# Designed miniproteins, single chains, continued (3), part 5

Each design is a single chain, and the fold is of that chain. pLDDT is the mean over its residues in the fold that is shown.

## One batch from the design tools (miniprotein)

Design m8141
Fold by ESMFold2-Fast:
Structure m8141 (fold): chain A 65 residues (1-65)
Amino acid sequence: MEVEVRKEGSRYIATATLGDITVEVVTEGVSEQEAKDAARRAALGKALERVREELERLREELEEL
């Protein structure tokens, strides 16, 4: 996963690319690392959402582990 971050005033804008998924997250009052992690979580969340409906049963089992 590729993650880029830029600073605009008091905000960090982080962009995460995971395959064909690109997510931009605007953060304020957090560190650069927290902004990058937020973008990673957003990209992974979108990827999981794509398979979640088909694999919902398996996802529930994994979240309990």
Scores: mean pLDDT 77

Design m8142
Fold by ESMFold2-Fast:
Structure m8142 (fold): chain A 62 residues (1-62)
Amino acid sequence: MSPEELKERILNETDLEAAVQLLEELRRRYSPQETKEILEDILKESTNPAVKAAAEAYLNSL
């Protein structure tokens, strides 16, 4: 799965638990720099406040 495909899956995920699992997969598979860039995109593009909060928490832990 490409980083872009994973980002799109996170943005379109409606289940919070599944979205968190995809965020964990992103952090596990990619470098801190690549993960940071994708998390910043999710923060800009996501309309789900729970997903935004999770992405912000992951970004702050990098």
Scores: mean pLDDT 78

Design m8143
Fold by ESMFold2-Fast:
Structure m8143 (fold): chain A 70 residues (1-70)
Amino acid sequence: MEELKKKIEEERKRMLERSKELIEAMSEEARGILTGLTLMSEGNREEGRELIEEAGREGDERIRRIREER
């Protein structure tokens, strides 16, 4: 049943690649949010808020693309 083993290994590789892409997207979103929070704490409330909203939007879009295309 070599075909089954090969299929399982290919699925593992695909899942690992997708997990890596998802983790990277989530990490980048988190970094954007933390940067925005830092700006808000430094008195740049408007810029910080906009950066948080942008990071969330970009993060959601990247995750959506990864889920739909990979």
Scores: mean pLDDT 78

Design m8144
Fold by ESMFold2-Fast:
Structure m8144 (fold): chain A 74 residues (1-74)
Amino acid sequence: MVLSEEEQKVLEEFEKKVREIIREGLETGDVEAALKRLDEVAAETLSKLSPELAERFKKEVEILKANLRATLEA
């Protein structure tokens, strides 16, 4: 699937924010705060994506949340 320049930029910004959330979650140990921030950032990102990409993104976010919880609770 070919992403538009705007969609690629939106996804790159999401990845940057996710890295920051993981870093803060590891520093504070507050898993629930990290997951809440991820939900907020994901909702913002979702509003900027096409409907087709949005459905895929939602599934990827749920996988990411599960992986984040596992990582921060380890």
Scores: mean pLDDT 78

Design m8145
Fold by ESMFold2-Fast:
Structure m8145 (fold): chain A 95 residues (1-95)
Amino acid sequence: SGAGGGDVAGAQAALDKAKNAKTLEEAKQALLDAEIALGGALVQEAVAKLVLKKSGGKDEEAQKLLEEGKQAKAIAQQAVDTAKAKLKELEAKEG
């Protein structure tokens, strides 16, 4: 969980929490962590795109941050979807 978001490791940690959620409280926490990771990845992608636009696409560090942000976004989206599915399953089991 990288403060400032967009890191692949933080997104993967959120996905692992979502997959391993066994209670409603765990699933709700996993969803929150996943949404934070997704938001961070979106911010990193947006910032990297702005830097690339100003550099004419030649900033290699901004290119790496953009690719990492895209990867983190894809994983964090899977974490959000997984946490939402777990919430529905666990809510149905308590009924």
Scores: mean pLDDT 81

Design m8146
Fold by ESMFold2-Fast:
Structure m8146 (fold): chain A 96 residues (1-96)
Amino acid sequence: SAEEEARRHLEEAIRLLEEAARRAGELDPYTAELLRKAAEHVRRFLESGPEERPALAEEAQRYLTGAYVRAARLDEATAELVARAGELFHRAVQLL
């Protein structure tokens, strides 16, 4: 189902953000914290009901954008993980 596909995309996005946070933690603890917050906001969206999803999607997207900007300044591979997480999040939002 579309909902199952969206759930898989969101779960993978969270995993990628957590991996990005581990990589960033060795370089910049502040960026690692932003990446963990991005993962938490994606998780809140995953756990939300239909009425909450638009507001939570907007909030998660803001954290993803902020985390990407910071990650891009540290390391290309970390930025690629965040970019991939953002694409998966976008696909999940379109399915719900």
Scores: mean pLDDT 89

Design m8147
Fold by ESMFold2-Fast:
Structure m8147 (fold): chain A 85 residues (1-85)
Amino acid sequence: MGVDVSEETEKELEKLARELEAQRPAVLEELLNDESLTEEKLRERIEEKRREVEELIEKEELEDVKRLLLARFEGELLQQVLAER
């Protein structure tokens, strides 16, 4: 089940997942240090960070997996910030 991808594409997806996870601590620290962010503004800031990460993925063939990974990153980041506040 799932999309059949080349070995090279699988390596790119693993690299992307690692890069997303590597960026999380820095983004989390930035968001936690801004006490002025309301929940609505926090969502907007996370969407901005998601767009920055999305620019790292240029291939149309990865679009569905890219959206899934970015949505997961966005949701997990929002949950972490809200839990730590």
Scores: mean pLDDT 66

Design m8148
Fold by ESMFold2-Fast:
Structure m8148 (fold): chain A 114 residues (1-114)
Amino acid sequence: MALERAREFVERLRAALPDQEVRIAGAALSREEARELGPPVERAYEAAEELGAGNPAATLASVERDGRTVVHAVVVAVPGEGEEPEELSEEQREELRRLSAAVEEAAAAWRAAA
């Protein structure tokens, strides 16, 4: 299931970054849901769709705050044929929007610092 693959990717990414603060959420989304959650989520959806076979994709950005690296990430999997997209709770939608905004803010800060 696409949701299971997204969750597995979240766990693997957390395990790969044990010394960083990781703020990450994953979901199995439709294209319409991804568009509503912000440009980083839509980009993750498009990358996952391009990969195919239910493979998840992530959009992420890191920032240094108070001498610590903080990683913000959104993970998306595209539901397969006959699978329904995840019906997100209000809390899950707010978390994904917050992470999406944090990724965009981090990207903008890097461009301004260059």
Scores: mean pLDDT 77

Design m8149
Fold by ESMFold2-Fast:
Structure m8149 (fold): chain A 77 residues (1-77)
Amino acid sequence: SLERIREILRKRADELFAEVQKRIGEVPPLEVPELPTVIQALNAAVSYFQKALLNPDKEAAGKGLAYREQAEKLEKS
């Protein structure tokens, strides 16, 4: 189910976002390309947050934040 995949990715993105805030701190979201679906935006957020946590990378954290915000906006539309 696409709804179940979205739910799992949303939960993972939120958990990784919390870890990024805890370990790297607050960074501004960076400009990123618009992705057409919530699932693609959440997958991008997860990937960039994982990269940021493997080796502290504020640029990867900022891209993850931007994609997470993009997914939230798409969900509200």
Scores: mean pLDDT 86

Design m8150
Fold by ESMFold2-Fast:
Structure m8150 (fold): chain A 91 residues (1-91)
Amino acid sequence: SLSREELEAIAKEKIPEVKEEHKKLMEEKGEKITKGELEAAKALIYDNVPLEKADEIAKKDKTVLDEEEQEKAIEELLEAEAEAIIERHLA
């Protein structure tokens, strides 16, 4: 079985590839993340809030993130998702 440290190393190696693919997908769709949507996603990942509460948080701030904030938000979300996946495999 893989240790947590080994799983984190694998996830970190894959994150750059996933980031590039996700960035291309977002550019193709023309989708923009709002500040509220970023906060809602973080609450889902870190605080394990119900989807209903996350939806309320997402609606709280509809300010569209600028290009630099979009890149940072995508990076933070991909890293948080990788961390959550690692935790699920630690039994």
Scores: mean pLDDT 64

Design m8151
Fold by ESMFold2-Fast:
Structure m8151 (fold): chain A 61 residues (1-61)
Amino acid sequence: RDVSNRVIDIMDSSGHNSDSDRMRTMVDRGRFRDAGRIGVRVMVSSGHFDDAMRIHRMIRG
């Protein structure tokens, strides 16, 4: 839960409110991998490679 909230917070901080809302729904339903894929893609597209790797690790752990 805490890890999931941190992932969503990172997305929201990057200005992707629509994607962060979708991620919140997916995480709440236990679809962590799908949420993480969105997060990684968005972070890579915005140049936040370190955050993208952090999100990927969170969904794997």
Scores: mean pLDDT 67

Design m8152
Fold by ESMFold2-Fast:
Structure m8152 (fold): chain A 59 residues (1-59)
Amino acid sequence: AHAAAEAGGLAAAGMLARGEATAEGSQKGPDNGYKAGLAGASAEEGRKAGEEGARSGQG
């Protein structure tokens, strides 16, 4: 769970730095990564979940 949350957070932070996500959206990165980790997902899947969470916050 921790590794997936960390990967999600880093991915969301990277998107924010590149202007591809809002600050509010980037906060979903660790949460989505952690949820993926609880479901047995890899760090890579946590990263993808974090990126999707960051994008959803752009609306």
Scores: mean pLDDT 64

Design m8153
Fold by ESMFold2-Fast:
Structure m8153 (fold): chain A 80 residues (1-80)
Amino acid sequence: LPSLEEYMRSLSLDDLRYFIYTSGMSYKGLAIKLGKYDKANEILKLTYEGLEALEQGDVDKGIELYLKMRKLYEEVKKES
């Protein structure tokens, strides 16, 4: 099975933007529902920083920021 990073690298730039945005909005929503507002704000910030990196052509930076956001999401899930 490909890693999450390998999967993301297989996506077109437009699909990668959509994947980062929709994942970030979903993860932020979960953090808000669990009362983790600081983590929700950090997830949102990382989502937009990742999208900005892609806009500048820095796919590696975009993926790095997504993986950092995903780690925060996993921390939020463990507290449910």
Scores: mean pLDDT 84

Design m8154
Fold by ESMFold2-Fast:
Structure m8154 (fold): chain A 72 residues (1-72)
Amino acid sequence: SEELLEQAKKYAEELLTKAIDELAKKYGVDVESEVTILDLTTAKVVLKVDGKEYTFEGPILEIPKKIEELLS
């Protein structure tokens, strides 16, 4: 159902945002993130750190790892 799909997308967005916030805290950096869930498996994240803007797009499970590689 569409209602279940929208709820799943909202939770995925919240979980990904929380993961990014936890990474920012872990590496002691101030980060502004904009998360968009494109479908059930893919997302787009626009990350602003130290006056620079980075865009990550792809599998939801891979995005936190790529962001951690940027911040470490």
Scores: mean pLDDT 83

Design m8155
Fold by ESMFold2-Fast:
Parts: sequence; structure tokens; C-alpha cells
Structure m8155 (fold): chain A 83 residues (1-83)
Amino acid sequence: MLSEEDQKELFNLLTEQLKLSVDTARNALILTIEYVQANPAFDPNELALILQQQLNLSEETAKKVATAIGRYLVEKGLVKQKV
């Protein structure tokens, strides 16, 4: 599970690097937490689809956000890599 510190670092990534609004970043973080709780193996394409449908993001923005989140989660060891 994502700690409060992991959530803060992801929120900062979403707002500072990806330039999402505070509201969009908060909702993206919530959807990410729900996704990783249900799916221990992370697929950025699945998360991108969820973000696009739930937050009305463009496909390009949703893919960039999901890819950045996935990189963070894998580098921190918070999700399992696909074997």
C-alpha cells in the first residue's frame, strides 16, 4: 500500500512535473491508490484508461500521467514488475 509520504511525493509529481490542477492531481492519486490495491502488477495502459474515463483527461495527458506514476511506483518497489 502507498504510505502518506508516497502519496505526497506522487501528488507533487502530478502538480509540479505534469502541471495538473490540484483537484485533478488529488483525484488521479485516489484512482491510482484504488488501482494498485486491486492490481499488484502495474499496467500504465489500464491506469491511463481509468484516468481518461474518470477525470475526462485527453488520451495524451492520461498516458503521460499513468506512465509517470508507473515509473515512480516501480522505482520505489511499491508494485510488482510484470515477469
Scores: mean pLDDT 81

Design m8156
Fold by ESMFold2-Fast:
Structure m8156 (fold): chain A 67 residues (1-67)
Amino acid sequence: MKEWEKVVKEIGELAKKNPGTLKVINVMEIGDGKVYYKSFELESLTEEEYKKAVEEAEKWLEELKKK
């Protein structure tokens, strides 16, 4: 696992334990001369929705890795 992937997973776990600490998740990967960007809004979510949004962001990062 790459270092940034581990950090993202740790942040995701921390966010699930402390809902509301993350307002927005911006994902950007620069590789092969290309920039991949996606934003996930976390404001005004319930704890369950917040956790799902974080998991969705993690899944999107995993999919970028496979491309």
Scores: mean pLDDT 58

Design m8157
Fold by ESMFold2-Fast:
Structure m8157 (fold): chain A 94 residues (1-94)
Amino acid sequence: SMEKFRQIREDYLGKANLQAQKIIDLLRKDVEAAEKALEEWKKEMERETEETIEQLRKAGDYDMARVVEEFTKKSLELIETAFEIARWRLERAG
């Protein structure tokens, strides 16, 4: 259902906002540590998404599983792009 997707989306965005704030703060202090934190967070989000997709498939929500998979993939690409932009801006602010 759309309501179930809304809950999954809200949980994901909440975690993403919190981690993005931490990673951006870290990027200003230690670029290598920020890159490592981003990579670890991506792996954690992929794992959580895989678990959610498995639960949805077991419940017969195949359409929702596909939507969650696509949403997560696009969200990770957006986050990587935002990180690269933030890094570029910091390099130019010197």
Scores: mean pLDDT 78

Design m8158
Fold by ESMFold2-Fast:
Structure m8158 (fold): chain A 94 residues (1-94)
Amino acid sequence: SEKEKRLIELGKKLLDKIDPNGVATIDQLEEYVRKNLPEELRGVALRLLTELGKKSPDGKVTKEDFIEAVKELYQRMTDEEIDAVIEALEALLK
C-alpha cells in the first residue's frame, strides 16, 4: 500500500531527525510529539507511540520497530486515522 509505504518512510525520517543513529526512546518521541504537534493531531500520534512501546519493551525504538508497529496499526486503523497519522508525522518533520 502507498499509504503504508509513506508511513514507514515518514517514521524512519522522524527517527533520523531525533537521533543521528535512528534510535529514540518512547519518552523522547512522546515529548517531541507534545512539543511539536497541535492538540488535534496528538491523539493519533500518541496511539502510534503506544503500539511502538509494545514492539520496544526496552523503551528504545528502532526503524525495524517502527516498520512493525506501522504494519500492525495499518491493519487496525481506518483510512481517516491513517491519513491523520501521516499528517501528524509530516507536521513533526517540518
Scores: mean pLDDT 78

Design m8159
Fold by ESMFold2-Fast:
Order: sequence, then structure tokens, then C-alpha cells
Structure m8159 (fold): chain A 97 residues (1-97)
Amino acid sequence: SAEEKREKEREQRILRLVMEQAEEAITTLEERIKELEAQDQSPEQVALKERFKQALEELKRLLEEMKRHSDDDEKQRELYKQLVAKLNEVQELLRKG
């Protein structure tokens, strides 16, 4: 139906925007990791850096998997949910750091 086509087009636009937000989060995490690595690190800063590195690798993995499974609508929905959850987690980590 025309409604199903419009919903799919909206889903694709939202997906693109979330992927763009994830790319921005990756850049921010890489910058924060470099800043932490350039300084003498406390144990708390080391723990924060390791959390940033883990979040960075997970975001990169999710984006790569979404690109590989672009033609699999069910897999795209599963990966989208994981990406949104990880992006929210990263935003909280960046606010605390």
C-alpha cells in the first residue's frame, strides 16, 4: 500500500540519521581517547578510556554489520535497535567524561 511505502521511506531516513549520529559519536570517542592517551592517567581515567575504546569498537562493528546486511530488513531492525541502545550508552559515557 501507499502507507507501507511511506513507512519504509521514513524508516530508511531515520536509519540514515542514526547511522550519521553513530559516525559523529565514533569521531568524538576517538578524539577523547587521544586526549586521555596524551596525559598521565589516573586509574579512573584508564577505566574511562577502556570504556570509550570498547564503545568505539562496538559502534564500528554495528555500522559494518548494518552495511553488510542492508538488504535484510529483519537483520536491519535488530541491528538498528542495538545501534540506538549503544548510541544512548555512548552519549551517557560522554556526558560523564
Scores: mean pLDDT 83

Design m8160
Fold by ESMFold2-Fast:
Structure m8160 (fold): chain A 70 residues (1-70)
Amino acid sequence: MAEEIAEKLEKLADESTDPVLRMAFRKAAELAREGKLDQARQLLENVAQWFKDQGDEESAKKAEEAAKLI
């Protein structure tokens, strides 16, 4: 259910120390609650690509794993 996905994303945000990851996970959780699952997944995939472009493969992997929850 969208609420279960949103809860998992909010937990990932709380566990993340990177402010961009935290913001992305919280926004994805909000989109998931609105039923905008495709937008939530696309946001996380875009954020993962942004971290790869910055050389932050660890944060990119976390965003990719979060996108797979959707």
Scores: mean pLDDT 83

Design m8161
Fold by ESMFold2-Fast:
Formats: structure tokens, sequence, C-alpha cells
Structure m8161 (fold): chain A 105 residues (1-105)
């Protein structure tokens, strides 16, 4: 796994660990989120899946109360430093907006 992919996983993990009621597990290039049986948790995972699935180099799978995020190491490692910084900002924004949208419901 590339240094960029490892850094991106840490950024995603740190941002997601700030969200209440969500359990975060990291294994290799995969991040697994488990929501409690709450309307918020499910709404947050649905919003996050919708936003992250549009980002190049990120694959998402939503199954019940579990969202699996997989990072494509080859795509992420191929990014320029400028593109990588933009990707980190885009992901942080996606997490923040998903939280705001889930709370508003």
Amino acid sequence: MSKKTKELIEVIKEELEKVPGIKVKVEGNTITLTAGDTGFGKAFLEELEKKLSKIKGISTKLEGNTLTITLDDEIIDSLSDEEFEKLKKEIKKAIEESYENAVAK
C-alpha cells in the first residue's frame, strides 16, 4: 500500500471517529463503518455512500447498517501532490456534509 493511500486512510479514520454512534474499523485499504440501530446512523451511512461513491479511487458498499469503503491504491498513488491535497479536502467535506444532512433529517 502506497504512502498516499496510508495517509488518506488515516485522514478518513480520524474524521469518521468524530461522528457519534459510528464504529470505525481499518483493515488494509478498507475502512468499515457500522452504525447503531438509529435513524441518524443509517441516514449518515446513506449520505456518505452517495458522496464517496462519486470520488475517483474510492469504492463503497452499503449493506444494512454497515458501509465498506475501499481505496484503490493504484489510482491514489498515481495522483499528483496537488490532486492528493484536493482529494483529502473533498473527502473531509463529504464526511462533514453527510453528518449535517443526516442531522437535518
Scores: mean pLDDT 83

Design m8162
Fold by ESMFold2-Fast:
Structure m8162 (fold): chain A 85 residues (1-85)
Amino acid sequence: AWADALMAKEEAAAAGKSSADLDQALIDAGAAELKALAARLEAEGLTTDEAALEAVLAELERAGRLELAERLRARWERERAELAA
């Protein structure tokens, strides 16, 4: 699923490639929250990439996790650009 792919990318970045380790714990915690949220959204029938992304970002922003929301938005934009290329 789309949300699973985004979380896998965040987890991979945290595990091996992130040189900005200041928010590594935030990424790990965010990944767990995103898995729970993604499962809930799928159960509610939200399967479109855009709808699922907006719902995830809104929840993160509501929870005050603005930096994680911005990172995920940037990741989604990168993935979309790569698919469009």
Scores: mean pLDDT 57

Design m8163
Fold by ESMFold2-Fast:
Structure m8163 (fold): chain A 90 residues (1-90)
Amino acid sequence: SESRRHAAAANAGGAGSTEIGRKGAMEFGGLSEEELDAARERWRRGVRPDETAAEAGEKASEASRKKHGEVSRYIAEKLREIGDEIDKEL
C-alpha cells in the first residue's frame, strides 16, 4: 500500500512528526534560534548533522524534563488547592 509507505516516509521526513516536535521545542525552549538556523543550514548543505542532532536531543531532553517537572508541580499544587476546597465542604 503506497499510501501507508507515503505516510511513513512523510513521518520519517519529519513533516508530520516534526509538528509535535516543533511545538514542544517552542514551549520548552529546548533549542535556541541560532542552533535551529545552524542545523537547517547544515542539512541544506547535505552535511551529516550527527553532532548537532545529538546535542539538540540532549538539550531538548533536559529542557523538557525541567519544564515537565515545573508543569507537574504546578498541576500538583492546583490539585492540592482543589482538594483543600473540597475538604472544606466535607
Scores: mean pLDDT 54

Design m8164
Fold by ESMFold2-Fast:
Structure m8164 (fold): chain A 72 residues (1-72)
Amino acid sequence: SLEEAQELAEGLREHFLRVARIAKENGKTLLVDGKEIDPSDPEALREYLQGALDLWAKAHGLPVLPVELEEP
């Protein structure tokens, strides 16, 4: 169902955020659909999260899922 898909997307978003944090702490870039993304750039981080969720949603025939990042 859409509700189940949204719950899964939330879990995936938290996982991707954790991966991005680890990459940032280790000075590494992220890779999404062959594109390198700098986790230290807030815009690039949002692009990474949105891109990862968009690919997942497309694979499951769902609409694009929104991504929200808290400002420090």
Scores: mean pLDDT 68

Design m8165
Fold by ESMFold2-Fast:
Structure m8165 (fold): chain A 89 residues (1-89)
Amino acid sequence: MEHFERGLEALEAGDLETAIRHFREALERDPEDEIAAAALLAAEGLLKGDAAKTTGAALRLVGLLLENPEDERARRALEAIMAAMKKAE
């Protein structure tokens, strides 16, 4: 239940492995979830130190927000990714 929200909480906390697990579970329930897919890509990029992968995921969410500016779910995902990028230790 609400694996995506749990993934965002873990991502904001810098718990990348927990975030990846929750986003994978969200995608297993809804494989067409582009927002969860972008969040997973960002978390994997951060865990591996792949800045291009993480940036690409953030830009994908920006693209979704340009198509639907009122998408609070995409906005929260982008905010969580940006917070995690700044917190990367």
Scores: mean pLDDT 84

Design m8166
Fold by ESMFold2-Fast:
Structure m8166 (fold): chain A 61 residues (1-61)
Amino acid sequence: EEEIRRLEEEAGRVVDQGNKLAEEIRKKYGDEGKKLAEQVRNDAALESSRLAEEARRIGQA
């Protein structure tokens, strides 16, 4: 369904945006940015996983 497709697309965008933000943080903040970039990537992965779970729930209902 459209809702499922939209959530899956959002999950992909979240990962893409998180990776881009992590790169910008590393470029701008150097050493301190390394830990923050790691956190941003981890947060994006977790959010992406959550969206994928929601897509499965909707598809099952």
Scores: mean pLDDT 79

Design m8167
Fold by ESMFold2-Fast:
Structure m8167 (fold): chain A 99 residues (1-99)
Amino acid sequence: RLTEEEREAVDKKIDEYFKKLIEQYSKQDPEKAERLKRVYEALKAMRFLSDVLERLIKEGKLDEAQELADAFNNFDTERAAKIVGPEVAEAIRIVREAD
């Protein structure tokens, strides 16, 4: 399992890779660039959801963390919005639509 520093280093490299590819394809193949942007938005949304779950666990809000995890697994945006807010519901929608 990766350390927190190793995860941060990997995330930074992934971000740089996506930015370079999107820039290159924007000039050569705009449709492929838009697909890459959607994949990158889904990746950022997944990171955001993981951060929210981790914060709830650290704050001792285990019931809320469990409900959010269940909502995420079922792509239940309405339930997620009621637990944590509309930003989490939007993140779940982005992940669902990236497929």
Scores: mean pLDDT 76

Design m8168
Fold by ESMFold2-Fast:
Structure m8168 (fold): chain A 91 residues (1-91)
Amino acid sequence: GADALIATLEEAYRALLPLLDPEQQRLAEERLKRFKALVREAEALQASGSLDEAKEQALADEIARVSLPLLRALRLARAGASAEEIRAALA
């Protein structure tokens, strides 16, 4: 469900925070906020019966687009990547 997806990305965000400078933290926070908004939109559309397969796919693609950079940034940070590479992944 929506809450489980949000909890998963929030856990990734919390794990990433100690590895980031304030600018990187801001970028990660912006990604998390966008993710939460998209997941809530998907849940609202599903509840209203307005979520068809095309809308579901479009929302899934956008949710992936905003969440994957945060997950990539976490992998890069854990691998000892440069601050520049981590910032680029979050942009």
Scores: mean pLDDT 81

Design m8169
Fold by ESMFold2-Fast:
Structure m8169 (fold): chain A 85 residues (1-85)
Amino acid sequence: SSSQREEFRRTVRLLVKNMTYFYNNNDTGGLNLQLETLRGMIQHLIDEGVLSRDEAREIVLEVFKENPDTPQSVQDRVLSLVDQV
């Protein structure tokens, strides 16, 4: 639903900010936890028919555009993760 897609977008914004923080502080464990949290959420929403993988990818790209200070390596890892679910 539209409300579930908006909730996903809000959660992606939070997770991306957390990933940037952990990356900049060389916290590999924190970064990996955020990535696995995102993976589980995307998989769940796809399995429930709430989002397609293409819709999830588009939301992630929009969040990166709104957060240009997100490290490229973090962006690459997140997009790879989306493509693998």
Scores: mean pLDDT 89

Design m8170
Fold by ESMFold2-Fast:
Order: C-alpha cells, then sequence, then structure tokens
Structure m8170 (fold): chain A 110 residues (1-110)
C-alpha cells in the first residue's frame, strides 16, 4: 500500500503535479512500515518541494530520506542521492541550503 502510494506520488511529480505528489507522498510516509519505502516517499516529497522553490522544506525531507536509506542499509544510494541534491541546490544558488544538507549528510554517514 505505501509503495503503491509513493509510486503514484512519483508519477504525479513527473507530471509536474507537485501539490498532488506531496499529498500522496505524505500518505505513503504515514503508511510505510519499512525505512526503504519511507525513504523513497520522503525523497519524492523533497523533490516536489524543490521544484516549488521551497528549498528549506526540500532539505528537511532529503535529510530524512538519506537517514532512512542508511538505516535500511542503502548507504551508497544515500550518498549518491544526497550528493546529487547538494549539486542541484548549488546550481540554483542555494548555497546555505546546500551546506546544511552537506553537513547533515556528513553526520548521518559518519
Amino acid sequence: EAEKLYRQALELYQQGKYDEAIELAEEAIRLATDDYVRANALFVLGLAYYEQGKYDKAVEYFTQSVRDLVNAGHRETALLAGSSMIASLRSEGKTDEAEKLRKALDEILA
């Protein structure tokens, strides 16, 4: 159920329907019983907020996603996802948000 909701949220995100993607991703997080599914839903939340220009919210949810990925044993995926989002934030000139995510990633991966 949670996996189906996050996949639907991802599809809505890909269609540019960010508010709808956020609603379904939040529901997926509520229903998630494992860290990997929750991490994926949190990542979609972060992506949707990023596309809306809500970079502080995006960093918050990317940070939670990376933490859940590491807890689920997906450390390499967490490194790649976190690094990509840091690069995206820097390309948008969001240097403070990028640094906040970088510090969080370093702490989670220590």
Scores: mean pLDDT 87

Design m8171
Fold by ESMFold2-Fast:
Structure m8171 (fold): chain A 101 residues (1-101)
Amino acid sequence: SMEEVLKKAEELFKQGNYREALTLLLRARIPGVTDEEVELMIKGEIEKLPEILVHVFGKVLEAALKPEEPSDEELEEIAKESGLSVREVRLLIEALRKLRE
């Protein structure tokens, strides 16, 4: 279930396994996400991604590139527009930011 995926991703994130947490979340929605596509997402090279990945994750990736943390209202808007939960959006953004540090 998505709840079990989220719990596992949060556990990985707590352990500092940000890449594994990110990859698990991405593949839970789109199982075919490649390691090369994960690297492009971390680098913020959104324009090089397949259309399906931009459709689902594009707003998350754009938010993660901003210097400011998104507000709770912005997270809710991204979640609604992307068809993701707020919990997924928050964890995806946090993992992407950690991998760019």
Scores: mean pLDDT 88

Design m8172
Fold by ESMFold2-Fast:
Structure m8172 (fold): chain A 100 residues (1-100)
Amino acid sequence: SKEKLDLEALLTFALIQVELAIREAKEGNYDAAIESFELALKTAERARKVATDPQVQALLDQAIENLRKAIEAMKEGNVEEAIKYAEKARDLLSQALAAL
């Protein structure tokens, strides 16, 4: 279906941005990491608007919350905590993709 294809594209892009943000954060490129996390968040929020399956919606709501916490932690200089939230978001986005 078009919804499945749109969600697959959005979730794949969000996952790429989360992975990039984690790498940038580990390398000390904090502004780049924040930009990639914010792009992942916007993409996940777009996916949430498209999703009609309650299971996918719940996974995306949790991923969005963890991405918001990762961004907040990065802005506070808590890089290690930000990476932990980002890894949780990555796992949740991967579960949402698998549930399609």
Scores: mean pLDDT 91

Design m8173
Fold by ESMFold2-Fast:
Structure m8173 (fold): chain A 67 residues (1-67)
Amino acid sequence: KELELEILYALGLMAAEVGDYKTAIKIAEKLVELGEVEKAKEVLRAAAERAEGEGKEAAEKKLKELE
């Protein structure tokens, strides 16, 4: 379980880094389902910081839902 969560978190951050905000948001949603809200927030923050326009809005909206 912990290893799986760590892999998802790493994948989410990598997706955010390359500007794939859709994958980053999807992974963040999965992290929330697994009880890892703080990791999901970190992935969403990274996605929001690196995305523009629609992607930034989508990531910020999802992050707001978790606050």
Scores: mean pLDDT 79

Design m8174
Fold by ESMFold2-Fast:
Structure m8174 (fold): chain A 70 residues (1-70)
Amino acid sequence: SKEEIMDTVFKLAEKTLELIHKITELRGLEKQPPTPEVQARIAEVRAEIDRLEKEMNELSKKERQLIAEH
């Protein structure tokens, strides 16, 4: 349905914004001295980015299937 396509698009937009924020945080951390605390946060942010990318890939696949069925 159009509503299901729109819901998927909004979820993708939300996760895209979150991904941009996480990438910005990572770039900021990479400019800081490589202390254990900074390195730990870099690892956490990278894991969060990986999770978001996987979620977005699944949503993109769903969006493509929904569009193809309509």
Scores: mean pLDDT 85

